Designed miniproteins, single chains, continued (4). Designs and how they scored, part 12

Each design is a single chain, and the fold is of that chain. pLDDT is the mean over its residues in the fold that is shown.

## One batch from the design tools (miniprotein)

Design m12386
Fold by ESMFold2-Fast:
Structure m12386 (fold): chain A 75 residues (1-75)
Amino acid sequence: MMSPEEIRERLERRAKELEEKVPSMSYEEFLKRMGEFQRELAEALSQLSEEEARELVEWLEERMKKIIEKFKKSL
């Protein structure tokens, strides 16, 4: 089982990779990658305690806002 710290680091790497590649991605690839990221996030949250999940959500808030903003601009 992954530790909360390992989950956080994995999601951080995934979010960074998504952000870096978004400008060069096709719309279809972006939607696919966003779906994969959302699924991984949901799985991570289901494995964490309420306090750990809250910390992860707060930590990801800034990154998620940036990703959502880029998604909205693509619509």
Scores: mean pLDDT 72

Design m12387
Fold by ESMFold2-Fast:
Structure m12387 (fold): chain A 93 residues (1-93)
Amino acid sequence: GPSALAALLALAAALIGAAATTDAQVDAAIALASLAAQLAGTLAGAVGAGLAVLAGAIARTAGASPAERGRLVARGALAAAIGALTGRLPKGA
């Protein structure tokens, strides 16, 4: 269903973000996380994907490297995948 597709797209965003070395790869991860948010159908999934997009944007304005931005997007996208499957965001450490 839509939650399974949203979770798969969020997982793809997390994998691309974690491996990112260029701005184009980070932008691709953000685009997939945004698509996952649109398809999530749950508030937790949408919030997780939105946080991934926001974290990437803030890190860019702070002068973070593509690899650092990719890691932030990956963390948010992984939270979005869990949110889409469970309806809950994982608790922060």
Scores: mean pLDDT 72

Design m12388
Fold by ESMFold2-Fast:
Structure m12388 (fold): chain A 72 residues (1-72)
Amino acid sequence: SAIEEILKEVEKLLEELRKAVEAGDEKKAKEYTQKFATKSTAGGILAVAEDDKESQKRLLELIKEGDEIVES
């Protein structure tokens, strides 16, 4: 499903963001922060539109984890 695919993309972006931050790569950290924010926002809109409560909860968990990495 589209939601399932977006969740996988968001998880991969979160992993890349974590690696960039751990490596001290400020340029990649900024790039992946922007990509993560864009994709997770799109996923959230879709999950709400489809009334998919499980995907909404998973996306909120991923967003919280990303925020903790970036301190946004």
Scores: mean pLDDT 83

Design m12389
Fold by ESMFold2-Fast:
Structure m12389 (fold): chain A 84 residues (1-84)
Amino acid sequence: SAAELEAVLEEVERKVLEALKRRKASPETIQQAEALLEEQRARVRAAGYDPAVVRRALEEVLAFAETLGLEEVAAYIREVLAEL
């Protein structure tokens, strides 16, 4: 459902931002993460929570998490993708 997909996106956003803040990431890196998360969430909403668009949004956030070494966040996103 749209509500379940929205809850997943909110949890992904929460985990990404918490991990970056815990690692004391630069304000620039946090701003980049917030911009990416906002862009992907807007895309999902505009597409009416189309499963293919949700998958693409999660894959984009996963690539970002992997690039920054956010291993726990990356593992969570991979688990979500496996259940879609």
Scores: mean pLDDT 88

Design m12390
Fold by ESMFold2-Fast:
Structure m12390 (fold): chain A 60 residues (1-60)
Amino acid sequence: MSPEEALRRGLEGGRKLGEAGMPAEAAAQLVRHNVERFLSEEQLEEAVRFAREAGERGGG
């Protein structure tokens, strides 16, 4: 998987997990562990942040 695809999948996964009502921190951790090996530190932090924000919308 390319870094660009990993970032897109991380952002998409984070959104879907948040929409499913997963708690923000759980969604962020799941995205981090699934894509950290494919992303730079900056890209990883962006994907994790997006997942956390999506989780907060769904979980409070």
Scores: mean pLDDT 72

Design m12391
Fold by ESMFold2-Fast:
Structure m12391 (fold): chain A 98 residues (1-98)
Amino acid sequence: MEARRREIREKLREASAATLAGDFEKAKEHLIEALVLAGADRELVEKLIEAEEAGKWEEAEELAEKLKEAIERVEEALLELRTEEKGKPELAEKKLKE
């Protein structure tokens, strides 16, 4: 269980780094991989993204309901990553002395 959560966090970190670099297509690919690691079917995730990009909100909502558990796991991992990043600059400064 622990190893899978770490792998999801790594993919989210890669997605964040790609977003900061302006590579939104690469960020999207890493996010898809994170959802697949969270138990989502890759084909359903790709269909969700296509539906959202096409403005087919009703289809996107139905696909999101099917992917709800995987989305919730990714959201939880993203919150953990955000909390870690928020504290990390202060922790890095303290560890630099030790």
Scores: mean pLDDT 72

Design m12392
Fold by ESMFold2-Fast:
Structure m12392 (fold): chain A 93 residues (1-93)
Amino acid sequence: SEVRLELELSELEDGRQKVTATAVAPGSVTIANLEVRPEDKTAAASTKSRELLPDGNIKVVAEAVFAERHKTFEGLVYGASGELLAKAVLEAP
């Protein structure tokens, strides 16, 4: 896939789960949204950053924090028309 998507899970001191999603794509690709959610749930509020890399790729990072413990998380990258460009799944142990 031209869009590379990675998810990382960490636990905060108060027991909340933090999921970081990192999407990298060629600069010709429009990433309109990067969403993190537990499977079949709505996304939590997230902070997002966008960076142009020296090689002409774009890097988008989203971070979401979940109060409840979940076993499976999805990262979803959407284009300008709402089309799904990439999906990644992260399973907690």
Scores: mean pLDDT 80

Design m12393
Fold by ESMFold2-Fast:
Structure m12393 (fold): chain A 91 residues (1-91)
Amino acid sequence: SLGVKLTQEISEKYEAELAKVEERWLELAAADPAAAEEELLAKFREMAEEEEKEGRYELAEHLRMYIEAVEALRAGDEERARAIVEEYRKK
């Protein structure tokens, strides 16, 4: 699914920083998928702000793209979520 693929792409690029987030998300997703998604989004929002402060704009933009895509999925708009990811990949 889209969420899993986005998590994999981010993890591959930034493994050390995201490994703990991924593990926590998988544990929570088994018990409460909605709560897991909210925790993951909150963590990515924090990470995006921290990366932007350090001048790592590429990582900040990637995390924001993921946040926007997941929020679109939450709204039931899978087509918009895919469009966001595809637009980012073209850059």
Scores: mean pLDDT 66

Design m12394
Fold by ESMFold2-Fast:
Structure m12394 (fold): chain A 107 residues (1-107)
Amino acid sequence: SKEEEIEEAKEYFKKGIEYFLEGKYEEAAENFLKAAELFSKFYEEYKEQYEAAKILAIYANSLKVNASPEPILNEFELKDERIKKIKELLLEKKYEEAIKLALSLLE
């Protein structure tokens, strides 16, 4: 059901955060991408969650390969102020604040 797929997406998102906090950036990116795929099935209702998952996946991948995330993140036309703030906090390396804001999108 839609409800089951959304709960699965939320679980992948939370697992991505757990791996990110452990410095396991490849596993973090994989879980954020799985969350994004599931949210994208219901894009009109979960677009902010989808965008947050994509941003976090890109950021985690950039840390894995020791590349700047800024060029890729700057290609996104972000409209929601919370998603813009998550991007800003990540680029400032304010991970606790970025994660807290991202998790609030799942409530």
Scores: mean pLDDT 87

Design m12395
Fold by ESMFold2-Fast:
Structure m12395 (fold): chain A 78 residues (1-78)
Amino acid sequence: SREAEQKEGLAYADELYKQGEELEKQDPLMGQAYRDMAEGTRYAALAWGSDPEQGEVLKKQADELLERSKKLILEYLK
């Protein structure tokens, strides 16, 4: 169901955020990338439960955070 999918997405975002906090202690760039991924995942999950206008705003915020995370990971892999 949509509610179950949203709950799963939010739980996954929480896990990513915790992983990011632990990684930050050893590798600040990877920690930041995971936290950006976590927030992007959270906004994407919230967008599914929102009205179309609010959903588009949240989706755009999610896309920006996920793109930022991707750029940090690519910089790390250089």
Scores: mean pLDDT 82

Design m12396
Fold by ESMFold2-Fast:
Structure m12396 (fold): chain A 84 residues (1-84)
Amino acid sequence: PEVRATVAVQSAHGDVPAGSRILIPAVDSEPGHPLSAAEARRALEGQEEAVLQKARQKGRLSEAEELLRRLAAGEEVHVDAAPL
């Protein structure tokens, strides 16, 4: 089950245009996927440590950390769901 999700993020860190949209796979078929849309939102609520710890267990810490940086900056992150 592969689904794409759009996460609207408003970062207090950088002044970015309101309405920036982040597309993240809501469900990933890959066990090593760094994070889901729900996890990205949780990280923005201050649960980033728990989210990154889970990504580390999957061996995708670097990718998760990069995605969270973009989300925290209010940037548009465009990722494709796995084709399988």
Scores: mean pLDDT 53

Design m12397
Fold by ESMFold2-Fast:
Formats: structure tokens, sequence, C-alpha cells
Structure m12397 (fold): chain A 66 residues (1-66)
């Protein structure tokens, strides 16, 4: 389903985040789990994915500066 595809993409990005910033990655993983358990809509999942992409981009930028 579209929801399953979005959730899987978010889990992969949460794993990438955990490698760069373990605390932020863990928080994102918890949010993804909550979204799955609460059966969030496709639109809500797309908004969450956008926020995760912004967090991952910021983390990668910070890592590149170190």
Amino acid sequence: SEQEKLLEEMREKAKELEKIDPKVGEQVRAMVRLAEERKWSVEQLKELLYSIDQLLEAAKKKKAEA
C-alpha cells in the first residue's frame, strides 16, 4: 500500500539519521512507530516524511562541516 511504502522509506531515513545523530534518529524512529500504530493517513505520512527529510538534510550538512 501507499502507507506501507511511505513508512518503509521513513524507516530507512531514520536509520541514516541514527548513524549521524543517534538521539534524533531514535526520536524519528519513535514517531514513525507511532504513525504506524495510529494508522496515519497518506497525507499525514507525506508531511512526516517531508519533516524527516529536512532533519536528515540538516544532519548531513552538520556532519560535512565537522
Scores: mean pLDDT 83

Design m12398
Fold by ESMFold2-Fast:
Structure m12398 (fold): chain A 96 residues (1-96)
Amino acid sequence: SPSIETFIEILEDLLANPELIPSVLPNRFSDEAIAYARSQSPRLAELIERLQALADELGIVYRGEISAEELATWLSMDPEHLREIYNLRKELALKS
């Protein structure tokens, strides 16, 4: 899925730039969201788990949770639109 591939690229960029996590992904993926991710792509679930482990190591405090329904919405989003949202959040974070 192009949307899943785009989301994987976003997560890989966040793993390389973890200082962006609080601004770009302020909510933790729920266990249900991770289970849903795993059903769609084992690679997607792996990256989510790695990102959350890195965030925990860095002392990043999440503000809330991402549900399976929210993740499903993002994965059904147009890939270009998903990338535009990410780039806007990333630009805002870099200005802080």
Scores: mean pLDDT 86

Design m12399
Fold by ESMFold2-Fast:
Structure m12399 (fold): chain A 89 residues (1-89)
Amino acid sequence: MEALQAELDAFNAKASSLSPNDAAVARTAGAGYAAVRGLAELGEDVAQVFRDRALQQRAAASPEAQPQVDRILQEMDIAMETVRALVDA
C-alpha cells in the first residue's frame, strides 16, 4: 500500500511541475492523476474513464500546449504501468 501511495505522490509532483499556468495542461494533469489513483484504488474500469478524459484534453489543447500535454500523458501511462505491476505483486 505504501508503494502505491509513493507512485501516486510521484506522478502528482511531476504533473504539477508541468502544469503551473496552462488550463489545458492542468486539466490533463488532473485527469491523469485521477486515472493513476483510480487504477490503484478502484480498478481498471475507473482508470480508463479518467485516462480517456486526459486523452480528450490533447485534442482540445492549443498547438503551444500540446508538447506539455503529451509529456503528462506519457507520464500517466508510465505511472499506470507501475501501479499495475505493484497491484499484481
Scores: mean pLDDT 74

Design m12400
Fold by ESMFold2-Fast:
Structure m12400 (fold): chain A 99 residues (1-99)
Amino acid sequence: AEQRRKAEAAAEGLRKLADEILAEQPENESAKKLAEALREVADYLLENPETTAEDLVEMARTSPPEMSLALLIGAYLLGMSDEELEALIERLAAERAAA
């Protein structure tokens, strides 16, 4: 039951963020792509409530930039700490710079 509650709360947070991004930048194509990705991650969490923050992080590794960011935001909302999120962003940036 707790895992499903976390998934529902994360999905609500992702949808709220998507709506806010579109309200602030309705004509920005990157903002639209990010908002769509946030909604897709929210729908995925509702269909797969047992999804962990670690699962979303792994999915982010092989995803396009906007989807990768949406998945990392989802992981944060599922219970990743600020410190863990910052370390992961730095690591992903370093991996992309090395490729």
Scores: mean pLDDT 76

Design m12401
Fold by ESMFold2-Fast:
Parts: structure tokens; C-alpha cells; sequence
Structure m12401 (fold): chain A 99 residues (1-99)
């Protein structure tokens, strides 16, 4: 499996996670984001590819910032979803730039 194939898989999974966020609570969105991040880190670690490891670190930073913004908006589910969708769009763009 090439780095490009792994990146394509991660883009497809990101798009699925975006669609699954509709109607979810801030807590559910955070759990989804944590699960997504864990998968990215696992794939990067198993692959031992330096490009994927760098990408995973950048994604981790985006996720950490996004989690803080969701926490700040825990009483506004619509805003929490907006923050989440924006973060996934940024992650998808980052993944596409590595191809």
C-alpha cells in the first residue's frame, strides 16, 4: 500500500465522518473526532512513513485546537458542528496537498 493510497483512504473516511456529524451533540462530535485521530495516528505509526507521521502530527494539532473550540461552544450544538466541519475540511485539504 502506497502513502497515496493511505491518504485517499483517510480522505474518504473524513468525508464519511463529516456526514455522520449531522444532528450529533458536542460530546458525540468530540468522540468522533478522537476516534478519527486515533485511526490516523495508528496508520502513521504502523506505516513508519515519515510523511504520514508528519501529517498525523499536523492533524493532531488541528484536532486539539478544534476540541478546545467545541468545549468553548458546548451549549451551542450548531456552532460546535460548524467548528467540527471546518476542521475536517482543513484536514481533507491537508491530506490532498500530500498527494
Amino acid sequence: MSVEEIVDLLIEESEKVKKAAEGKSPQEIKLMLESWEAMVIMLAYISEDERLKELAERIREIVEETMKEIDANENNPEKAREIFLKALEEIIKLLEETK
Scores: mean pLDDT 81

Design m12402
Fold by ESMFold2-Fast:
Structure m12402 (fold): chain A 119 residues (1-119)
Amino acid sequence: SLRELAERAGVKRIVVRVERSAVDLVPLLEQVLEEVSERLGLPVEFEVVPELSAAEVEDILRNGSRPDEIDIYVVRRRLLPEGVRARAGRRAFVLDASVLPSPEGFRRLVLEELGRALA
């Protein structure tokens, strides 16, 4: 289960880092991640961050999150290759929110990327 993967990885919290241009999506993210928080037994923290460069995204995906956390980066710019909605690295993943699926589709995307980031 995702909870067992998170416990094995030593994750104590989920940190959602939202680019300023994507702050309008925070209510949808809070709704989806409240359910994820309950399922994993982990608190979710939101942080507004400056616009990320492609190099910073690659560094995050290569080096992973800070100890004890999993990082979700939400960007409205297309920092990902064409057709790619999300990319996972070690205990971190980036979501291109420029084209959002339905709320249920977004929830499934988050759960899939959490599984990849924690594996």
Scores: mean pLDDT 76

Design m12403
Fold by ESMFold2-Fast:
Structure m12403 (fold): chain A 65 residues (1-65)
Amino acid sequence: PPPAPLPKVDGLVAEWGDAFPYYLNSVVPRPERYSREQLLAFFGRQSAPEALPELEALLDRWWAA
């Protein structure tokens, strides 16, 4: 089954910034095996549309690390 949806509010999404890599690894084993676009599409199915821009920013920060 798909993981639980991410919070849809900017403040809550921003709070996950430092914890996002831990969350990502808990819901997607070996997330580095997926493309940025595949991960974004996967999370887009789980999160509210309003959260998607902040989620994309968090993913970009993690991808650059």
Scores: mean pLDDT 57

Design m12404
Fold by ESMFold2-Fast:
Structure m12404 (fold): chain A 66 residues (1-66)
Amino acid sequence: GEREEARRRYAEDRAEQRAYAKAHGLPAYTAPPLSPEQQALAREIGARLREIGEGVDRELRTGEAA
């Protein structure tokens, strides 16, 4: 599917960029893996932000429609 193809291309691009940076001694940033607690908190924050965004979108649609 489109999502899987995009993910594959993204992974290939990232791998190529890392290989290039390593070969040329360029500074490359690698984020450390998040702990399970940090991952859980990030999911909760993401869910809250998504719900707020949906609420704002509904309010804007209602205001523009009226």
Scores: mean pLDDT 66

Design m12405
Fold by ESMFold2-Fast:
Structure m12405 (fold): chain A 55 residues (1-55)
Amino acid sequence: MKEDEAIEKLTEAVVKVLKEQGLEADKDELIKNARKYLEEYGVDAIEEMIESLEG
């Protein structure tokens, strides 16, 4: 997965989970946190996180 695609998919997955819990999501903050996670742990860690949130 490309880095930009990983950030987008992770952000969308988190927004979906937050909406299911009745919480509002700050997309700008989520994108910032996703970029930090990517820098620290890499694309593979983001892909695993997306699968955990979706499945």
Scores: mean pLDDT 79

Design m12406
Fold by ESMFold2-Fast:
Structure m12406 (fold): chain A 79 residues (1-79)
Amino acid sequence: DLEARLQELKERLRELMEKYVEMDPERFREIGERLLASMDQRMAQALADPARADALLAQTEQYIDQLEELAKKAFEEFE
């Protein structure tokens, strides 16, 4: 289900943002809201054009994976 996969990606994004909220609560709000709004916009576009839905979902999954790796590496370097 497209909706179930979207919800899973949103949960992953929220967990990622929650992990970094201690560093800067205002920054978390700004970045988190932007990312969630971007995801909502991409999904609205996917629903409007079903032919692109699978591709947009795959791109979104890759984007979240890249953000998780980038964040993990950044924290390892600062420890």
Scores: mean pLDDT 68

Design m12407
Fold by ESMFold2-Fast:
Structure m12407 (fold): chain A 59 residues (1-59)
Amino acid sequence: MKEKIEEAIALLEAGDATKQTLAEVLGVSVKTLLPTLEFLEEQTGSQVAALKYLAEHSS
């Protein structure tokens, strides 16, 4: 999981990431990822920070 999140962060930083691309990299559906990512983006202030939080707290 952590390696997949690092790949997702790299795609976001490159400007090539969409919500669909992030969901594919992480191996989850957009419908599952979207609420969690939006919630964490509100808490952390960015999509990159949200993904870093997920990397630290992923189960």
Scores: mean pLDDT 73

Design m12408
Fold by ESMFold2-Fast:
Structure m12408 (fold): chain A 90 residues (1-90)
Amino acid sequence: SSREEALKLAKKHLENAKKSLAEAKALVARTKADPSYKREALIAVATAGANVLGVFAIRSVDPSIPEEYIEEADRINREIAALSDEVIAL
């Protein structure tokens, strides 16, 4: 069903957001030790942001996406925003 397809896509975007956030955190930590990683860290943060936006995009066209997915996406989005501010300040 179209609902099952939307749910699968939302799960995929959420999993990709979690993975890219973890990668971004690792690169931000590297940038603190070596400023030459700042560009890669900024790209990783932007990639994580794009993935979490995918979850919200699916919800905007299918309001049946479970609230717990949106709550998790909001949590990830707040972490990305904080991480972005941290990297920019480095």
Scores: mean pLDDT 87

Design m12409
Fold by ESMFold2-Fast:
Structure m12409 (fold): chain A 119 residues (1-119)
Amino acid sequence: LETFVNELVTVSESLLPQLDQIISQLNEQEGQSLSSELRSQLESVLNQLSPLTSSAGVVAGLLSVWKEDESKIELLYAAADLHDALNEILQSSTVTSSLVKKLSSAHRRLKSALNSHSS
């Protein structure tokens, strides 16, 4: 359990700078098709996150045990939101402002969750 939380924190922290750059590039491509380079970068982020979000079902069985540590629960939900936002943009034929806003929102949620967990 602690190993899972530690991996989630480590992976999340490593993804934040990558997501900042990706979001900036997506804003520049608004109204355009997703470039192969950005698609590759988004897929890389998703692949790093997927093992942890796929394990959420195992962790969910223990959420009641974590009721006194809401920061761990929020971190898990923030990671799941990011996973969903990444999937939505990867499945889109066009980079829309709504998709970029969803990804930006998920990114901010994850950053906030990490700050709450570390404080």
Scores: mean pLDDT 77

Design m12410
Fold by ESMFold2-Fast:
Structure m12410 (fold): chain A 89 residues (1-89)
Amino acid sequence: MLEEVIRKQLEKAGVLTEETLEHILEFAKELMTKYGIKEEDIIRAIEGDEEAYARLASRVGGIDPQEILELLRADPARKEELAERLAEK
C-alpha cells in the first residue's frame, strides 16, 4: 500500500524511477522505525489529510515537517527540487 501510494505521487510529479522510489520508501521506513509513525498516517499525509500530517509532524520533533511532506508527496511544484535532493543522497 505505502509503496503504491508513493509510486503514484512520484509518477504524477514525473520523477518516478527505481532510484527515486527506493529513496522515498527508505525515508518513509525511517519515519516508521525511528520515530514510530504509523504507516496509515504517512499514507494519509501524502494524500492530503491535514490531521495525519499534524500527527506526523509532532512525532519527528526538530525536523522540518514541510520538507518531509514535500519529499513524501513529490508535488509537481517541487518536482525539480525533489529530483535534485534525491540525486544528492
Scores: mean pLDDT 65

Design m12411
Fold by ESMFold2-Fast:
Structure m12411 (fold): chain A 65 residues (1-65)
Amino acid sequence: SSLREQILTLIGQILRVIGDIYDLELQLKTQPERAAELNAQIAALQAQRDALMAQMRALEDQMRA
């Protein structure tokens, strides 16, 4: 695949992770008894999002070079 196609794939993955974080944040507002487990899951997904965004930036830098 081209670098552009790889970047578009990563954008799709990032958007899915953002959606998952949003769903867990909504659960956190309604289920305070689950706060510890939900916060742990949100933190793991935020780390995954940040890693995917770093990969996307690296590919964008390669495309601009």
Scores: mean pLDDT 88

Design m12412
Fold by ESMFold2-Fast:
Structure m12412 (fold): chain A 74 residues (1-74)
Amino acid sequence: MMSAAQADAVAAKAREDLAGLRERWARATTEEERQEVIEGLRYGIPVLRQAGPDHPEVQALIAEIEAEIARLEA
């Protein structure tokens, strides 16, 4: 079980990573660059699930990332 401070730190790091991936997507001009962003998003989901699936903030972030992947793949 993670402390609240550890869960907050994991969520904060994941949000920063998500923001960076969104910036990379905005700059992507090739299929390879777009695929790298999608792979980065997918990589984050198992890490978040392992870190704290029972934490509401982590659960909400996982759902946001899954929705983002679905939008980018459409």
Scores: mean pLDDT 76

Design m12413
Fold by ESMFold2-Fast:
Structure m12413 (fold): chain A 90 residues (1-90)
Amino acid sequence: MLSLMQTLVRPKPLLQELLREVGETEEVLTVSRILAGIVEWATRNGLFDPENPTIVDLRGTRLGELFGVDRVDWRDLQGVIDLILSNSTL
């Protein structure tokens, strides 16, 4: 897992647009920087569940449309990494 977090990938255009909104302007980023950018984007949009702060509600959001999911559990770090990799190229 740690080696995956340090892997350099190119986010696809829609993911790159979301990352630019949180100040990540580079075309190639580590998975860990993309993950941090997604957390920051979710925080700015108030998407964390106040009853369970590890759950992010993505329904009706651009990130939810991009990932094809309504909900993300940040405790499932591998699942989140898989979503990032599916929306990025090497």
Scores: mean pLDDT 79

Design m12414
Fold by ESMFold2-Fast:
Structure m12414 (fold): chain A 83 residues (1-83)
Amino acid sequence: MKAEYEKLKPELVEKLAETLLAELKRMMREQNLSVEQALALLEQAVQQRKAYLQQKSTDPLELQFYTEVLNEALKRVKAELLA
């Protein structure tokens, strides 16, 4: 299980980061948001998702995996938007 997660993690992070970046760019265009406002919304959404997973998940390994994927995707999106 752990080894399978490590194999999938880079691909899932890449896909999630691409999806989040596209969604943020869409919101920025539609709602005329600044980069700072978009980043604040992204950080809020990620924190809310982590809280939800912590509250609902009974599998600590699964919870850890999704938390790591969310953290890495957030880093990638921030790097891209701030470039």
Scores: mean pLDDT 78

Design m12415
Fold by ESMFold2-Fast:
Structure m12415 (fold): chain A 115 residues (1-115)
Amino acid sequence: SLREELAEILERAIRLLRRAAERATPEQRALLEGWIAELEAIRDRVLAGELSDEEMREVVESVLTRLRAAAVLLGDEESARLLEEALARVAAAPSLEEALAIAREALERLEELLE
């Protein structure tokens, strides 16, 4: 289901932010931990079935925006560029299914960079 796909995207994004926090300064880590907590709360709402399709689309954009902010914060220009392109594609996507597919592709590429 689209809800299960979005929950997986959130879990993967949270994992990436936790890896980023391991390399961060104390000040950067405080920001990253705040974003992690926000995404965990959103994931709980997604799993509870509390979100409309439009709200789920907004969650996709929020996830990619926070991942891009983390990449910029840590000086990861390659990940930041990848996420900027993914955000532009999500904004242009005609459906939630396509937005989720774009986010999943971006996450797969980010995870490869962190091997």
Scores: mean pLDDT 88

Design m12416
Fold by ESMFold2-Fast:
Structure m12416 (fold): chain A 74 residues (1-74)
Amino acid sequence: VQAVVEKLLSLKDHPDLLATQAVKLMRSGALIFEHVVEVAKQDPELAVILQSALRLLEMGKSNADIADFIRARL
């Protein structure tokens, strides 16, 4: 849990890398709602973006659409 959270937080200054990495982690199941709860303790704004991105994944949106959503909200 912590390693995934630390990786995402370390990429906050690199929105393209954060968006791409978040999508990869979400698609592989390595980033789930539990990790979003941990992110919210350190960065509640990023947590809202990630929670919305997980919902887009559940709705069947493409990796590109999810990445574009995250990038636009950062």
Scores: mean pLDDT 80

Design m12417
Fold by ESMFold2-Fast:
Structure m12417 (fold): chain A 83 residues (1-83)
Amino acid sequence: MEEKEKAIKELEDFSKAIRDYIENVGKKLGVSKETLEKYLKELDEATKQAIKDINEGKSFEDVKKRLLETANKILQKLKEEAK
């Protein structure tokens, strides 16, 4: 139980770092606030799913990898929107 709580907290901190990075990249690319908020919401939903997966006993490594894959897809979409 305590191990899962630590994993969730680490995942939340990791998600916040990714969110800040995506927001900073979006602003530098000149993406609209509406588009940026849309993709940040997608990341927030992915983070909620990741927390559920940890609570269900899935590995922290797998969950963190999926969250990174989601973040990378968002970054690619932001770059496409900026063109």
Scores: mean pLDDT 81

Design m12418
Fold by ESMFold2-Fast:
Parts: sequence; structure tokens; C-alpha cells
Structure m12418 (fold): chain A 91 residues (1-91)
Amino acid sequence: MVSPVFGLSEEEIRELFEEADKDGDGTLDREEFKEFVRKLAEKAGIKPTDEGIEALFDLLADPETGRVTYEAFANFVLNPATAALVRALLE
């Protein structure tokens, strides 16, 4: 499936997530997530705000761990119902 937010495939999103996951634990902290989203946005031709990236992180992160899983991110950005919200947060 292609993300309606970024226009990228699930495989491309996964590859970028794995590149940002410096610890290899399958989750991203706040700084790794910002790097990941900036790379996705660059490939998609989008110019996100730092505030928008932070808002998206806070929406997706587990409040107890402060980390975003690949599944949480992928399910949110690949779902057309939430794509408009993601776009609004990043633009």
C-alpha cells in the first residue's frame, strides 16, 4: 500500500524507519522519530514544521515508554481516515 500522506510504499517507509532506528529495537525515540519523518517528508516533497513533527510524535508515542513503534506509525499514515490529520499536523 502507498501512504496517502507521503505517497511512499510500506517497504520504503519500513526501510527509512529501520535506518532511523539506531538501537535496532523496533522503536524510535523523539529525536530518531524527527530524523525519520524529515527523511520521509524530503522523499515525498513535503516541508514539515518541527511543531508538526512533535505533535505527530506525541500522538503516536506510548506515554509510558516515550517511543513510537513501526506498527503505530504505519497503521496511522497508511489509513486514509487519519492521513488528513497527519497532513494537517505536518503542514
Scores: mean pLDDT 75

Design m12419
Fold by ESMFold2-Fast:
Structure m12419 (fold): chain A 73 residues (1-73)
Amino acid sequence: MSLGEAAAARLGRDAVDAESAALVEELIRAQPGVRAARVTVEGDRLRAHVEAESPEAATAAVMAARRRLGAAP
């Protein structure tokens, strides 16, 4: 475990991806009309599964989270 954490910290990408997934999930859950969100890392992509009251709410939540990532570390 320690070597994996050290390697992720050194590369920054895996640690950032894991933090980004958790942050995106929390940001999506905070959006109105969202009931649940799950974000996973798949290689160089983030996959989001969003349970929302409408498709528009789900799309808006994902877009808001992506914009927030550009502003937040």
Scores: mean pLDDT 62

